# Designs tried in a protein design run: designed miniproteins, single chains, continued (3). Part 38

Each design is a single chain, and the fold is of that chain. pLDDT is the mean over its residues in the fold that is shown.

## One batch from the design tools (miniprotein)

Design m9294
Fold by ESMFold2-Fast:
Structure m9294 (fold): chain A 77 residues (1-77)
Amino acid sequence: GSNLLLLEFPPGSNTALLTATARSLSGVHSVGVLQLPNGTTLVQVEVSSATNSALLVQQLREKTGLVPLKHALSHIS
């Protein structure tokens, strides 16, 4: 199984750095990006069900210096 990790970042965030860094992390299957109407960027990270999502968010923050405004985890069937 997989989980979808949804990370919302402030307007003007470096989406190229975010997507490249997320793709480099262990347990990441795919990364998508959406620009939201409020100007924020939603980064969608598909991860294996064995992946620690909190640790992944921490690693992304440490590698990019970017902190999500909010995050959510959803199970994909």
Scores: mean pLDDT 81

Design m9295
Fold by ESMFold2-Fast:
Structure m9295 (fold): chain A 110 residues (1-110)
Amino acid sequence: STEEELKELAKKFEELAKKSTNEELKEALLRFSAMLKLWSEKGLENATEKEIEVAKAHLELLKELALKNPDKELQKEIAELLKKLSEVVKDYAPELSEQAKKVAEELLAA
């Protein structure tokens, strides 16, 4: 089920990227999609410490880009995907889970 949840999240990040008119935000969303697809294929338990740190850095960039975007509906959709990401990865990468939750809360408060 975790593999299926990661595949579904990857697809939803790709769908949001297609809706984005901002190239940097689109690239950030596509990068998350690719990362989640990789973890769905190899198993989240096989995610390396370096991959988790890279994911955390990408999450911070995604937050910055999303907050600058005037599309409030897109911000909310990104926040909902990050809430789901937090739930899916919580047992494997608790630091990434907590960061995703905080970014989602910041986007919903904006």
Scores: mean pLDDT 85

Design m9296
Fold by ESMFold2-Fast:
Structure m9296 (fold): chain A 77 residues (1-77)
Amino acid sequence: SSMVKELEEEAKKAEKQAIELDSLSGLYYMMGQSYKIAGDEEEAQKYFELGDKYRKQGEELRKKAEELKKKAKKLAE
């Protein structure tokens, strides 16, 4: 059904966005480590906090994608 396809497409969209946020989070953690090695603890903390923020946003999008997939599966049954 069109409804099942729409839910599957929204789930894929959320998964792609989560992957992008995970990649961004990883980059911020790397930047934080670089500042930590350089002795700039204040900048390191800011980048670690950004990494945590985007990681959490990615986790929420993955949860949303999983819920959409479950709804699609239930409607297809």
Scores: mean pLDDT 89

Design m9297
Fold by ESMFold2-Fast:
Structure m9297 (fold): chain A 74 residues (1-74)
Amino acid sequence: SDELRKERSKALIVLILDIIGKQLNEDLSELTEKVLKKLDTMSAEEQEEIANKLLEAVKNRDFDKAMEILKSLI
């Protein structure tokens, strides 16, 4: 279902934001809130595409790219 797809994508994005915040020693709480609000305006497919792009950036240890993607949403 789209609801389950959105729930999984948001959970993954929140986990990625937590990982980035810990790695960079930054408080990303405000960014997380803004990103979640933006995701609520998006389809399940759009949210999955964002989650996959963020996951790829984190797998490559490209935290600068991950932050660029996140900031581009707000």
Scores: mean pLDDT 87

Design m9298
Fold by ESMFold2-Fast:
Structure m9298 (fold): chain A 79 residues (1-79)
Amino acid sequence: MSPEEILERLIEQLRRAVEELRADESIPAETQAEIERLVEEFLERARTLSPEEAMEALYEMLRRIAAIIARAEAENEAA
C-alpha cells in the first residue's frame, strides 16, 4: 500500500474516533472542543503537506490529544 493510501485510511479512522468522542457525554464539552480544534488544524495543514509530512503531523496531533485527555482526567479526579 502507498503512504498516501495509509494516510487516507488513518484520517478516516481519526474522523470516526472524533465522532465517537462526541457521543461520549462523560467527556467535558470544553475538552471535546479542544480536541476538535486540533483535528481541524491538522486537516487544514494536511492539505498543504506531503504525505510524509502529513503523517508526522498526524502523530504529533495524536500525542497532543492523548496529553489533553490525560490532563482532563487528572484534573477531574483532583476536583
Scores: mean pLDDT 75

Design m9299
Fold by ESMFold2-Fast:
Order: sequence, then C-alpha cells, then structure tokens
Structure m9299 (fold): chain A 61 residues (1-61)
Amino acid sequence: AKVTDAAIEEAIARLRERLSDETVERIRAGLYRLKEQGRFDNLRAALEFLADATGAALPAL
C-alpha cells in the first residue's frame, strides 16, 4: 500500500541521520520483507519502535 511504503521511507530517512548507510539498508530490507510477507502487525511494531527511538534523538526546538 502507498501509505505503508511512505511510512517505511519516512522511518528510513530519520534513521539515516543516526546510523550508517549499511545499517539503514539492512533495516529497510527487513521492513520491506515484513510487508511482502503480509506481517503487518510486526511491521507496525517495528515502525512504532523506530519512531520512538528516533524521536528521542531529535532536539526539542
């Protein structure tokens, strides 16, 4: 779904600020694998975990 792809790419963009390109590509591949396998519950949990982890690293302006 377009919304799922957009959510994955947004999470990956945030991770690129904190992690190496190699690590980011491995995480990206894992998220798309969960989508291809129809494991949307696991994909949602992974996206929520990544959003929480990246939000904690952003400076509050």
Scores: mean pLDDT 69

Design m9300
Fold by ESMFold2-Fast:
Structure m9300 (fold): chain A 77 residues (1-77)
Amino acid sequence: MEEVKKLEEEYKKAQLEADGAVARANSIRTEAEKLAKEGTPEQRKKAQALADKAVSIANETQKRADELKKRYEEAKK
């Protein structure tokens, strides 16, 4: 198996994980914004913490996907 093929599979998997993390972060952020208006103080604090964590995970996952994409493109030619 060519190393290029393995890098392609790793990059595609990482990009799918990044897309999923971004979608989750957007959903959690939307819920946090709703709870900021309608929720209890405890719900607001928990929702904000989850939103902050989800955004951090999305950013890190996307950086990993970008690095793998660069390695894949460099390995191609």
Scores: mean pLDDT 82

Design m9301
Fold by ESMFold2-Fast:
Structure m9301 (fold): chain A 86 residues (1-86)
Amino acid sequence: SEMEEEKKLLEELLEEGEKDERARELGEEAAELALEGLELEKKDLDKEEVAKNAREEMMRMAAYKGLEAAEEAIAKMREKIAELKK
């Protein structure tokens, strides 16, 4: 039951994030950065799944912790991509 309640909370957070235009934009940016990181690290992972997971996680973060926290997470992803390009 606790696992089912956690899954429901994650689904509700995603739905709330999807209602916010800025959260959706941050989700798309996270998906793009995750895919760029995947190519730079030459990881053999499902690109569609990686993009979807990054998008959904960012939208959940925006809903749970707020847009400022989500923007900070995007900045951290950008820093990682810059480091990988060196």
Scores: mean pLDDT 83

Design m9302
Fold by ESMFold2-Fast:
Structure m9302 (fold): chain A 77 residues (1-77)
Amino acid sequence: MEKEIKEEAEKAIEEGEKEAEEGKKKADELGDESGKAHYEAMLESLKKVREVIEKDPKEGLEMAKKGLEKLREENKR
């Protein structure tokens, strides 16, 4: 159970990192300096979520899912 939750959390954060990298690339192509900085800050936040996953996998999973959802919504625009 704990191992499965941790693996799911790691997958969610990997997807979040991918979304943030895609958003950063798009912002860079558009010359959106503020958008690029925003996605760089999101990548740093995801690094902190990785520490939460190690300490509390269930809490880390919820945080990773929330971050991924937010990034997916931002990338739709």
Scores: mean pLDDT 79

Design m9303
Fold by ESMFold2-Fast:
Structure m9303 (fold): chain A 84 residues (1-84)
Amino acid sequence: MSPREILEKVLKEVLEKNKSEFSEEQLKLFEEVAEVVVEWLENPGDKELEERGRKLLSKLSPEQQRKLFNLLSEAARKALELLA
């Protein structure tokens, strides 16, 4: 598996595990942000991806943004463990 495929799989697993804590609308926004993050990791410093991510995050409350950040951090740690 490529690093991207591992990260995408782990992100889906982390979101699925925590889906009961979120509404369907929140989960869709989280999935969209996760997709932008994966694309940004392949293209670091891409200002169009940063702007897209910012617009998606603006639809979330500060509490929801914090929860999303924690889920993304967990997924990144798990992906690194699988790549090591």
Scores: mean pLDDT 77

Design m9304
Fold by ESMFold2-Fast:
Structure m9304 (fold): chain A 78 residues (1-78)
Amino acid sequence: MEARERERREKLAAEHRELGTRHAIQAAEAYKAGDLSAAGQNLNSMRAHAYYVGLLISKEEGEKVLAENLALFEQLVA
């Protein structure tokens, strides 16, 4: 029972990681286009997905995902 629940959580966390990364990229594209509203909305979505990884796996993993996606955004806008 616990092993199957862990596998389900890991699968959902993987989906949230992918969506978070996608939103970080979309935020960077919007920022470069001068659309600060769209950039902010995508960053908020990215943060929400990192938060869900934290709920599904651990707070530490959620914080790591958030840090990695913020670093990706910063790299893409530089």
Scores: mean pLDDT 88

Design m9305
Fold by ESMFold2-Fast:
Structure m9305 (fold): chain A 73 residues (1-73)
Amino acid sequence: SEELLRRLSELGRRMREALAAGLIDEAQAKEVEALLKEALFHLLSGDYAAAERALDEAERKLDEAIREALQRR
C-alpha cells in the first residue's frame, strides 16, 4: 500500500517531467494520467492487485513514449 502509493507518486512526477521536457505530448500524458487515476481508485478501494497492474501499465506506456521520443530527432 505505502510502496504502491510511493510508486504512483514517482510515476506521476516522471510523467510531468517528461511532458515539461517535451519528451511526450499531451495525449500521451493523459493516457498515463488515466492509468495513474485508475491505480489510485483501486488503492482507495483496497484492491492492491488491480492497483499494481494499473501502475505496471502506466510505467510501460511512459517508458515506451520516452523511448520513441529519444529515437525521434
Scores: mean pLDDT 87

Design m9306
Fold by ESMFold2-Fast:
Structure m9306 (fold): chain A 100 residues (1-100)
Amino acid sequence: SSELLKKFIDEALLIAEETYEKVKNDPSVSEEQQKALEELMKELLERVTEAVRKALENGEDVLEAARKAIEEHLAKAPAEFKPILKALAEKILEALEKIL
């Protein structure tokens, strides 16, 4: 459903913006770390959105597809960023489950 996908994208973007604002306002986070986190969060959103889109088009388990995309991305992420990316991913999965 294109409407469901649009709703998910809008919610995921709001969640990511909230996480980014916290990182931006944290004086312990360097400018280089902020830039790296921005790119990793953007990549996470792109991977999860594509997984959700494909699952919806193919009639597959949307939550399972999203979870697998998240696990793959987190496995490749730098250890220092894994906690914040995991927290972001958990909020995105919760939002997706409520939309479904």
Scores: mean pLDDT 86

Design m9307
Fold by ESMFold2-Fast:
Structure m9307 (fold): chain A 77 residues (1-77)
Amino acid sequence: VSREELREGIETLRRQLEEFAERYRVSPEEREVRERAVELMDEAEELSETDMDRAIAVFNEALALLQELGRRVAARA
């Protein structure tokens, strides 16, 4: 759970989120969830410079939103 591992995780999630958005058409509501997840990832990256515990908490919140996005798309399929 190093700063380097956190940054690698954030980069991986950003890439997965973009691939997901390209593969699936999302509703306006789902787009809001995606935008919030991106915002949280940006916040986690910024916090990784000053407060790792908060950065990890915010990163986990972004993960939860991405899981919800996946569930919403699956329910629509």
Scores: mean pLDDT 76

Design m9308
Fold by ESMFold2-Fast:
Structure m9308 (fold): chain A 81 residues (1-81)
Amino acid sequence: MDYYEETVREVEELIRRGRELAREGRYEEAIRLYREALEKLRRLKEIAERSATQPVLDRLDELIERAERELREAEAALRRA
């Protein structure tokens, strides 16, 4: 498995676990996982922009948008808690 495939799998798992924690009301922990996912995605996009095809870049942008949305929702929920 190359670095791209492994990192995408790690990011998808972080987002999934973050959503599970958010459902349990554990927003601070969910926020930490979403931030980790975004850091990994941004690093991967920097590498991918030099060598990847447009569909790969589009997939990374979609994952970034999803992680940013989940982060904002968790931060809003934490402010209400």
Scores: mean pLDDT 83

Design m9309
Fold by ESMFold2-Fast:
Structure m9309 (fold): chain A 107 residues (1-107)
Amino acid sequence: SLNSLRIELEATNAIQIMRNYLMIKQTEDPELKALLEQDRKLLNEISQLVTNNAPLSEILKKIQQLIKNYQQIKEKAKELGDAELVAIVDRQIKQQQELADKIKKAE
């Protein structure tokens, strides 16, 4: 149901926002920190769209932007040799991609 999908979007975003907060606090690399701050901005924008019952098409566009930002974070984490961060971000990409696919199916 659309209600179930919105709850899943809200829950996934809340978890990713909390993880993002911890990653920013642990990061000393300026470029990675900037990418994580952009990630947090996108997550908060998605959360606001979901809470305000914005059209699924607008939410999908922001999720696609978030996935691209996560891919940049993953590449930077690989460059820095942070295998744990690579694994976390890869899982977050997969979760957001699954939500994007559910939105496309619901439209």
Scores: mean pLDDT 89

Design m9310
Fold by ESMFold2-Fast:
Structure m9310 (fold): chain A 100 residues (1-100)
Amino acid sequence: LQEDFERTLEALELAEQGVKAMKAGKYDEAVELFTRAYELDPGNVFIRLLLADAYAAAGKVDEARKLLEEIRQSVRDNPLATPEQKEGFERFLDKAIAEL
């Protein structure tokens, strides 16, 4: 509700800072920022994708793979996602994991 929205907004602000860190090549800083964002809004798939990308860039391949597989399961278990959306996301995750 209201408190959850405020946490989500803070998480998005941290994610924006993490994206800037990624662009600057500060991958360990990006991991820290995205981890904090994920802790504030653990249900946000986009923040988890950003964290996985930061793990991969930082050379933390096992952590990136585990998080991408967790995202895969979350999308499969989402009753609001259409079969088409799930299939599209599955293909995206397969490519992301293959690039690790």
Scores: mean pLDDT 82

Design m9311
Fold by ESMFold2-Fast:
Structure m9311 (fold): chain A 60 residues (1-60)
Amino acid sequence: SPEEEEKLKKIIKDLEDIADSVLKETGDSELVDKIRSIIDKIKETGDVKKGLKEIQKLLN
C-alpha cells in the first residue's frame, strides 16, 4: 500500500543517515559497506525487523 511504501522509504532514509554518521565518526568503510548491504536487502525483501537486528549486531 502507499502508506506501507512511505513508511519503508522513511526507515531506509533513517538507516542511510545512520550509515553516513558511522562513516563520518569511524572512517570504517568496510563496516559502512556491510550496513549498506543490509539496507539493500531490506529494500529487496521488506524485512525491516531482521535488517535492524543485523545492523544492531554490527554496531555493538
Scores: mean pLDDT 84

Design m9312
Fold by ESMFold2-Fast:
Structure m9312 (fold): chain A 74 residues (1-74)
Amino acid sequence: ENLIKIVRGLADAAEKLGMTEVAELLRQAAEAIENKDYDTAIELLKQASEVARKNGHEDIAKAAENLAKKVEEL
């Protein structure tokens, strides 16, 4: 239940770093979690991780990947 807040917090961090695409993917993932569409949320979190990694933001990438694993446990 705190996952939505954590994902939104990560989106805010990504936006502050200028990663607008990553922030938007993370916000869409949070909305998918709210709608209990966990499969969509997992795919969006994995996409956010990949885009962050390609932009050299490994910490954001790892955070998004770990959140995807937590959603998989739901």
Scores: mean pLDDT 87

Design m9313
Fold by ESMFold2-Fast:
Structure m9313 (fold): chain A 103 residues (1-103)
Amino acid sequence: AKERMIRYAVEAARRQGGKVLVAGTRSDESLVKEVAERIRREAGLEATARVFPSGAELEERWRELARELGADTIVQVAVDEEAGLAAVLVNDPDGRVLDFRVF
C-alpha cells in the first residue's frame, strides 16, 4: 500500500505542478517527508514537508501555511494502520479537491 500511495502522490503532484506542500500528522512524519523528497526527485518540483500535531490542526492551519509558502498544490497523506487504510488528498490553495484516493 505505502509504495502505491507514494507513487500516486508523486504523479498527482506532477500533473498539477507548481510549488507543492506535502502535509500530514506527526504520526505520518516519515511518510510526509518521503513523499516530499520523491516529488522533488521524480517530478522535479519544489516540495515542502510539514507535519501537524493532529488532523484537527492540519484542517485548521494548512490553508494559512500554503499561502505563507506560496504553494500551488497541496498533497495531504494519511495512514490509518489499525484500519489498514492509506489516503492521498490533493487540493489547490483555496481548498478545491483536485484528486482523492484511498488505498
Scores: mean pLDDT 84

Design m9314
Fold by ESMFold2-Fast:
Structure m9314 (fold): chain A 88 residues (1-88)
Amino acid sequence: MKEKENKEKEKIREYVTELARLKDAGVSDEELRAFVEEKIEEMKKENFSEDYIDRFYLAARRLIGRDLLTPEEVEKADKAEKKINEEF
């Protein structure tokens, strides 16, 4: 039961760490965008919870900025941030 959530958290941490490394390495905006899209598709295919997918969008928004995300993805990031602020 809780093991699935722990695996989702661990994979998201790995994806966020790799996205940060790509940005630090000076990878193009197009490649940063492609990486985000690829990892979101992988998470959806593996039936990750919507909350964790939204948290990944929040991390991406913080690392690479709003301009590389679609309006819908920014809304998901904003939703995750509001939820965190309401819980804490």
Scores: mean pLDDT 79

Design m9315
Fold by ESMFold2-Fast:
Structure m9315 (fold): chain A 63 residues (1-63)
Amino acid sequence: SAADLQAKIAALKAEAAALRKELDALKAQPITTTKQATRLTAVALRLIGLEFEIGLLEKKLAE
């Protein structure tokens, strides 16, 4: 239903907002460990995927 799509979009946007905040925090620090580099890469890739999925769901909701 449209309500289910809206709820999912809202949840994905909340996750994306949290990941953007984490990415900004990670980028504000010098990368000195493999763990930091791995997490930065994972957060950046997840954020790209979330933005893509949000776009697809918003397009579906507009139909």
Scores: mean pLDDT 86

Design m9316
Fold by ESMFold2-Fast:
Structure m9316 (fold): chain A 55 residues (1-55)
Amino acid sequence: SEVAEVAQAGGREASKLRADGAPNEVIIQVVDEMNARVKELDPTASPIIVNEREE
């Protein structure tokens, strides 16, 4: 589905940024942008949460 495609793309970008040592705020921005787009496509979708403990 398009929602899954957006979530997968955002997840990949967030993982890449995290691996590159990007600050948590940058990773949150990417995840927030993805969540906003997912909500635009499907208003009932749950937001994807950045796992703070992984940092």
Scores: mean pLDDT 70

Design m9317
Fold by ESMFold2-Fast:
Structure m9317 (fold): chain A 82 residues (1-82)
Amino acid sequence: SRLIRLLERGARMAERGKEVSGDSGAAAAQLYFGLAAATSKDPEVRERLREAGDLVKSSKENYKQKLEEAERLARETAEALR
């Protein structure tokens, strides 16, 4: 439940990052993806969350596309854990 909540919160922050000009949205998403990865014991889930965090970290160059991809990865991972 905690991991799913962190993933859903990260996805919402990535979505908000696309809608506003804010480094704050991207930074919050990266933080939540990192926390979700730290709480997961599944290596595949940890790897997907690292990918989402890396996409957010590099969002400055391809802002909307990378945030959309990070949001998608986080939502898919949360759904798989339900």
Scores: mean pLDDT 68

Design m9318
Fold by ESMFold2-Fast:
Structure m9318 (fold): chain A 62 residues (1-62)
Amino acid sequence: SFEEDLQRAVERMREAVRAGASRQELIDLLRDFANELSEQGYTNEQIGLIVQAAADEIARLE
């Protein structure tokens, strides 16, 4: 579901930040996630909402 994929994206970013991922690694991970969501049939608006939630989690942890 949309909410499950959003929570999964947020949790994965939280894990990556805690593991010491670089800014470039986090950007690459967000891009990979956006591509995966597109392949699953999500709209650009839905992908944008999930990516923004994940990016907000990165900012919260920095």
Scores: mean pLDDT 82

Design m9319
Fold by ESMFold2-Fast:
Structure m9319 (fold): chain A 88 residues (1-88)
Amino acid sequence: GISSPYTLSEEEIEMVEAVLDYLVEKGYLSQKMKNMILNSPDPYQRVGNLYLFIMADKIMPLSKLSLAFAKHRGDVEALLAELDKYLS
């Protein structure tokens, strides 16, 4: 499996699907990549896969993603709005 270099929170795990949907909508990830990430049985592996793809494809700095999760815990709409500011 793929290991994340970052400490994972429960909020990061729960929001990973919403972030993947957003990145697919914006054209940064394919639906196939989203499915590959989500097919991991371990939630930590799913978040690790997301971070790996963001880092490999240079979609955004991982520090900005981690900050957005920390800032908008449990609020998917506010999280996606923050990511939109980083990618717009």
Scores: mean pLDDT 70

Design m9320
Fold by ESMFold2-Fast:
Structure m9320 (fold): chain A 85 residues (1-85)
Amino acid sequence: MAELEEELRAAHARLLALIRRVHARVAASDDEALRQRFRQLLEDTDARIAAVREIADPEERLRALIALYQSTIAQLEALEAELAA
């Protein structure tokens, strides 16, 4: 449990840093489609977090939340790479 909680905190911190960085770049862009994709990704992630909260087992819930954060991080990194090209 403690290791999973530490991994969750690390993933959450990384996710927030990426959101801030990508948001700043997307906001400076004239590409409405990129801004829309960023907004949709955040909305989809919030909805998925709500679904994860319904998992009764605390360990299963932590693992699901970590996996969700890692998936969202990967999608944000892909969007950041597209912005850098």
Scores: mean pLDDT 85

Design m9321
Fold by ESMFold2-Fast:
Structure m9321 (fold): chain A 102 residues (1-102)
Amino acid sequence: MDIKKYIEGLAKIENRDPEELEKAIKKRLEEIAKLEDPEEAKRKFELMARMLVKALEIYELAKKEGLSEEEIKERLREEVERLTKEFGDEEFGEALLEMIEE
């Protein structure tokens, strides 16, 4: 799947500008890349990569089953909470939730 098509699809579902969503994702990745601790950067990249995979799965399910914008956001929030508990990074999880809720 093309990540650009995913961003456009997710932006439509969330009633957001796809360019603004792409900028938000890029900004978050750039912030992770600037971290001085390589182990922390690695964990945050892995968490974000897993979240993106789950977001793609939710997007495909929404397309197939006609999920509402609220149901999609709720599923994304649940997955962020699950992954942040698994990785032990509550602060980064809150940042990902803000990106989804904006």
Scores: mean pLDDT 67

Design m9322
Fold by ESMFold2-Fast:
Structure m9322 (fold): chain A 67 residues (1-67)
Amino acid sequence: SEEELKAELRALLLKLGLSEAEAEEAVAAALAGDSDRMAALVQPKAQKSKDNELANEVSAKAAELAG
């Protein structure tokens, strides 16, 4: 369900190091298909963490939410 995808994406974003507020904005951006906004929120944390697998999981869940 969409609610499950949102919850999964939010959990991955928090694990990547986003704050609750940043994760909420990123989920909203993913739902809207706003890839630029999503990237702006995610890329700094992904680069700092160097967790390519987690970053890829975030991108995959965001794409599922966008359709």
Scores: mean pLDDT 81

Design m9323
Fold by ESMFold2-Fast:
Structure m9323 (fold): chain A 65 residues (1-65)
Amino acid sequence: MDEEKIEKLIEEYRKKKQYLSAERIENLKKKGVSYEEIEEYRKKIDEMIKETEEWVAKKKAEKAA
């Protein structure tokens, strides 16, 4: 399995989460994106990060055993 691809996915998800700064949220609101849509997007990013981190942890445990 390609560890480099997994690390890149984690970085992408973290960058997306960081990109939801107060400034980005204000820009989305100005473009007509609802607060509910922004919250759903945040939740999806958090879930993707968590799933990816859990999957990486499992693979590290398998490799260490």
Scores: mean pLDDT 69

Design m9324
Fold by ESMFold2-Fast:
Structure m9324 (fold): chain A 75 residues (1-75)
Amino acid sequence: RKKAEESLRKSSEEDLKQLYEQSTPEIQEKMRELEEKLGTVPAFVTYLLVLALSRMLGLSEEETVEWLEEILKKY
């Protein structure tokens, strides 16, 4: 089970990186800006958080990025 889960996780990570690369240049640029501000989280991981939050909040990707930027501006 764990070996199969590990293999699936590696495939999922590659798929997620490809999904980030297929995102719009505007979203990619925003993810790089967030990576620069956060310093430790890779851009593709930040993009995954945006996708998860957009689905949880019912917002578009662009709206979710704007919402996160507003939250970060308060800091």
Scores: mean pLDDT 67

Design m9325
Fold by ESMFold2-Fast:
Order: structure tokens, then C-alpha cells, then sequence
Structure m9325 (fold): chain A 74 residues (1-74)
């Protein structure tokens, strides 16, 4: 189902964020990534609950892009 696919992608994002946190050394950058993941979790949960899977996908892709940008900022 679309819901199951979005949940799978959210779990993949969580794994990517965990790997990013392990590579980061700056405590401020780590804190910013943790905040991003908390905000992303809330937003994607709402989108999935609303059945808005296009929005959920956009939220997940934007979060992944921001994690990559945080890793480059360090």
C-alpha cells in the first residue's frame, strides 16, 4: 500500500540520519539534525494520517536533502 511504502521510506530516512549523526563531529550540527528529524517525523506523520502521500514523499525528500546539506556544512 502507499501508506506502507511511505512508512518504509521514513524508516530508510531514519537509518540515513543515524549514519549521518555517527559521521558528524560538531555538537551544534548534530543538534540541528536531531531537531530536523523531530520536525520531519511530526510533518510526515500528519501527511500519512491525512492520506497525502505526495506531501509525505516531498517532506521525506526535503529532509534527506537538508541532512546532506548539514553534513557538507561541517
Amino acid sequence: SERDKMLERFLELGRFAKEALAKLTDPEVKKELEKLMAETSTAVSIAIADGDYEKAEEILEEAKKKIKELMEKE
Scores: mean pLDDT 85

Design m9326
Fold by ESMFold2-Fast:
Formats: sequence, C-alpha cells, structure tokens
Structure m9326 (fold): chain A 118 residues (1-118)
Amino acid sequence: SPAEKAAEVLRQAAEAFRDMGAEEVSDKLTEIAELIEKGDFDGAVEKARELLREMAKSDLDPVVKQAAATAIASALMLAGRYDEAVELVREAQKLGLVSPETADFLLARIEARRAAAA
C-alpha cells in the first residue's frame, strides 16, 4: 500500500541516521513510520512537526536536518498526503531546516505526484 511504502522510506532513513549517530532523529522517524502504518496520519504529522521544531533547536549538522525533513515530506507524499507534505515543507523552510531551493524542489515533486495520482 502507499502507507507501507511511506513507512519503509522512513525506516530506511531512520537506519541511516542511526548509523550517523543521530539516534534521537532515528527514533522519531521510526515512531512516525509506525503511525503511518497504523493509518494515524494526523498523529504522524503532529510527530513530524515536533521533530522539525526539535531539529531547529539542535546543533545537528544542517545536512542531517535537511535530509530528515526531506524524508518526512517524501513519506507523506508517497502516502498520498499531499497537503500535509506541502505544509511540512513550508514549516521546514520557515524553521531554516531546508534551503529555499530544496523547498522549491520538494514542492514541485509533491505537485507533480499529486497531478500523476489524479
């Protein structure tokens, strides 16, 4: 299902972040994946927003912050949650987690996926 694909993307990202020593980010991505698999998209979005705010306050490498925000937005897009993916990208940009160029790229991908699914 789209939800299973979305959860798998987040689990793969979580493993990569754990290998990089970003254990708290890894744990939160795993929690978001579990909520998506349960069909609790509202809970998944809430936890994703919490993670974005936590990363904004952290001293994590900017590349790690951008990669984590990108993984979450991609997972919501794969789950068909296009409006939530758009809002998450905008919040990540506002928090300085992603560059304007990365935000524009992600927003274009979400809209292309939405159009293809119509």
Scores: mean pLDDT 88

Design m9327
Fold by ESMFold2-Fast:
Structure m9327 (fold): chain A 104 residues (1-104)
Amino acid sequence: SMENVKLGTKANFVFLAVNTEVRVLARKYRLPPEVQRELEELLEQLNRDVVLVNRTNYSPEALSRLEESARRLVALVRRHFPADDAAAIEGGIRHGLELARRAS
């Protein structure tokens, strides 16, 4: 439906904003090189899962993979970022996941 297309588009923009913010914060807090590499790998996996969700028209299997990659990113962000920044990133991820689920 047109509404599902609109929800999917919003989910994509939310995940793009999350990717940008995580990268900005990683540089701001000068995270160790090994943590920066792990963040980059998790951001690349999140992006791949967002692409898969779009290509499969929000299939349950693709959504499950996206939820898992999002969960891994949240765990790393909570470990390495200040609590307020981690909460903001988690909120963005939660919002993107909710929009993607509603698009299915």
Scores: mean pLDDT 88

Design m9328
Fold by ESMFold2-Fast:
Structure m9328 (fold): chain A 72 residues (1-72)
Amino acid sequence: DEIEEKALELTKDRALLYAIRKAVEELGFPEEVETELIDKKIARSISKSEKGELELELDVSEWLKKALEYLK
């Protein structure tokens, strides 16, 4: 069902956005990093672990490159 597929995609996008915001906050990066992470799609996916915890898949090489730009 097209409506269900669109709802699932929106839910995934929202979960990814919240996970990025949380990671940026916990790492102490400026808020500008959040926008760049979203625009570059450095965070590739979110999944729930077997323990019900959110797991965020990052492109580690791109994530490290961006993190280094903001660790000044």
Scores: mean pLDDT 51

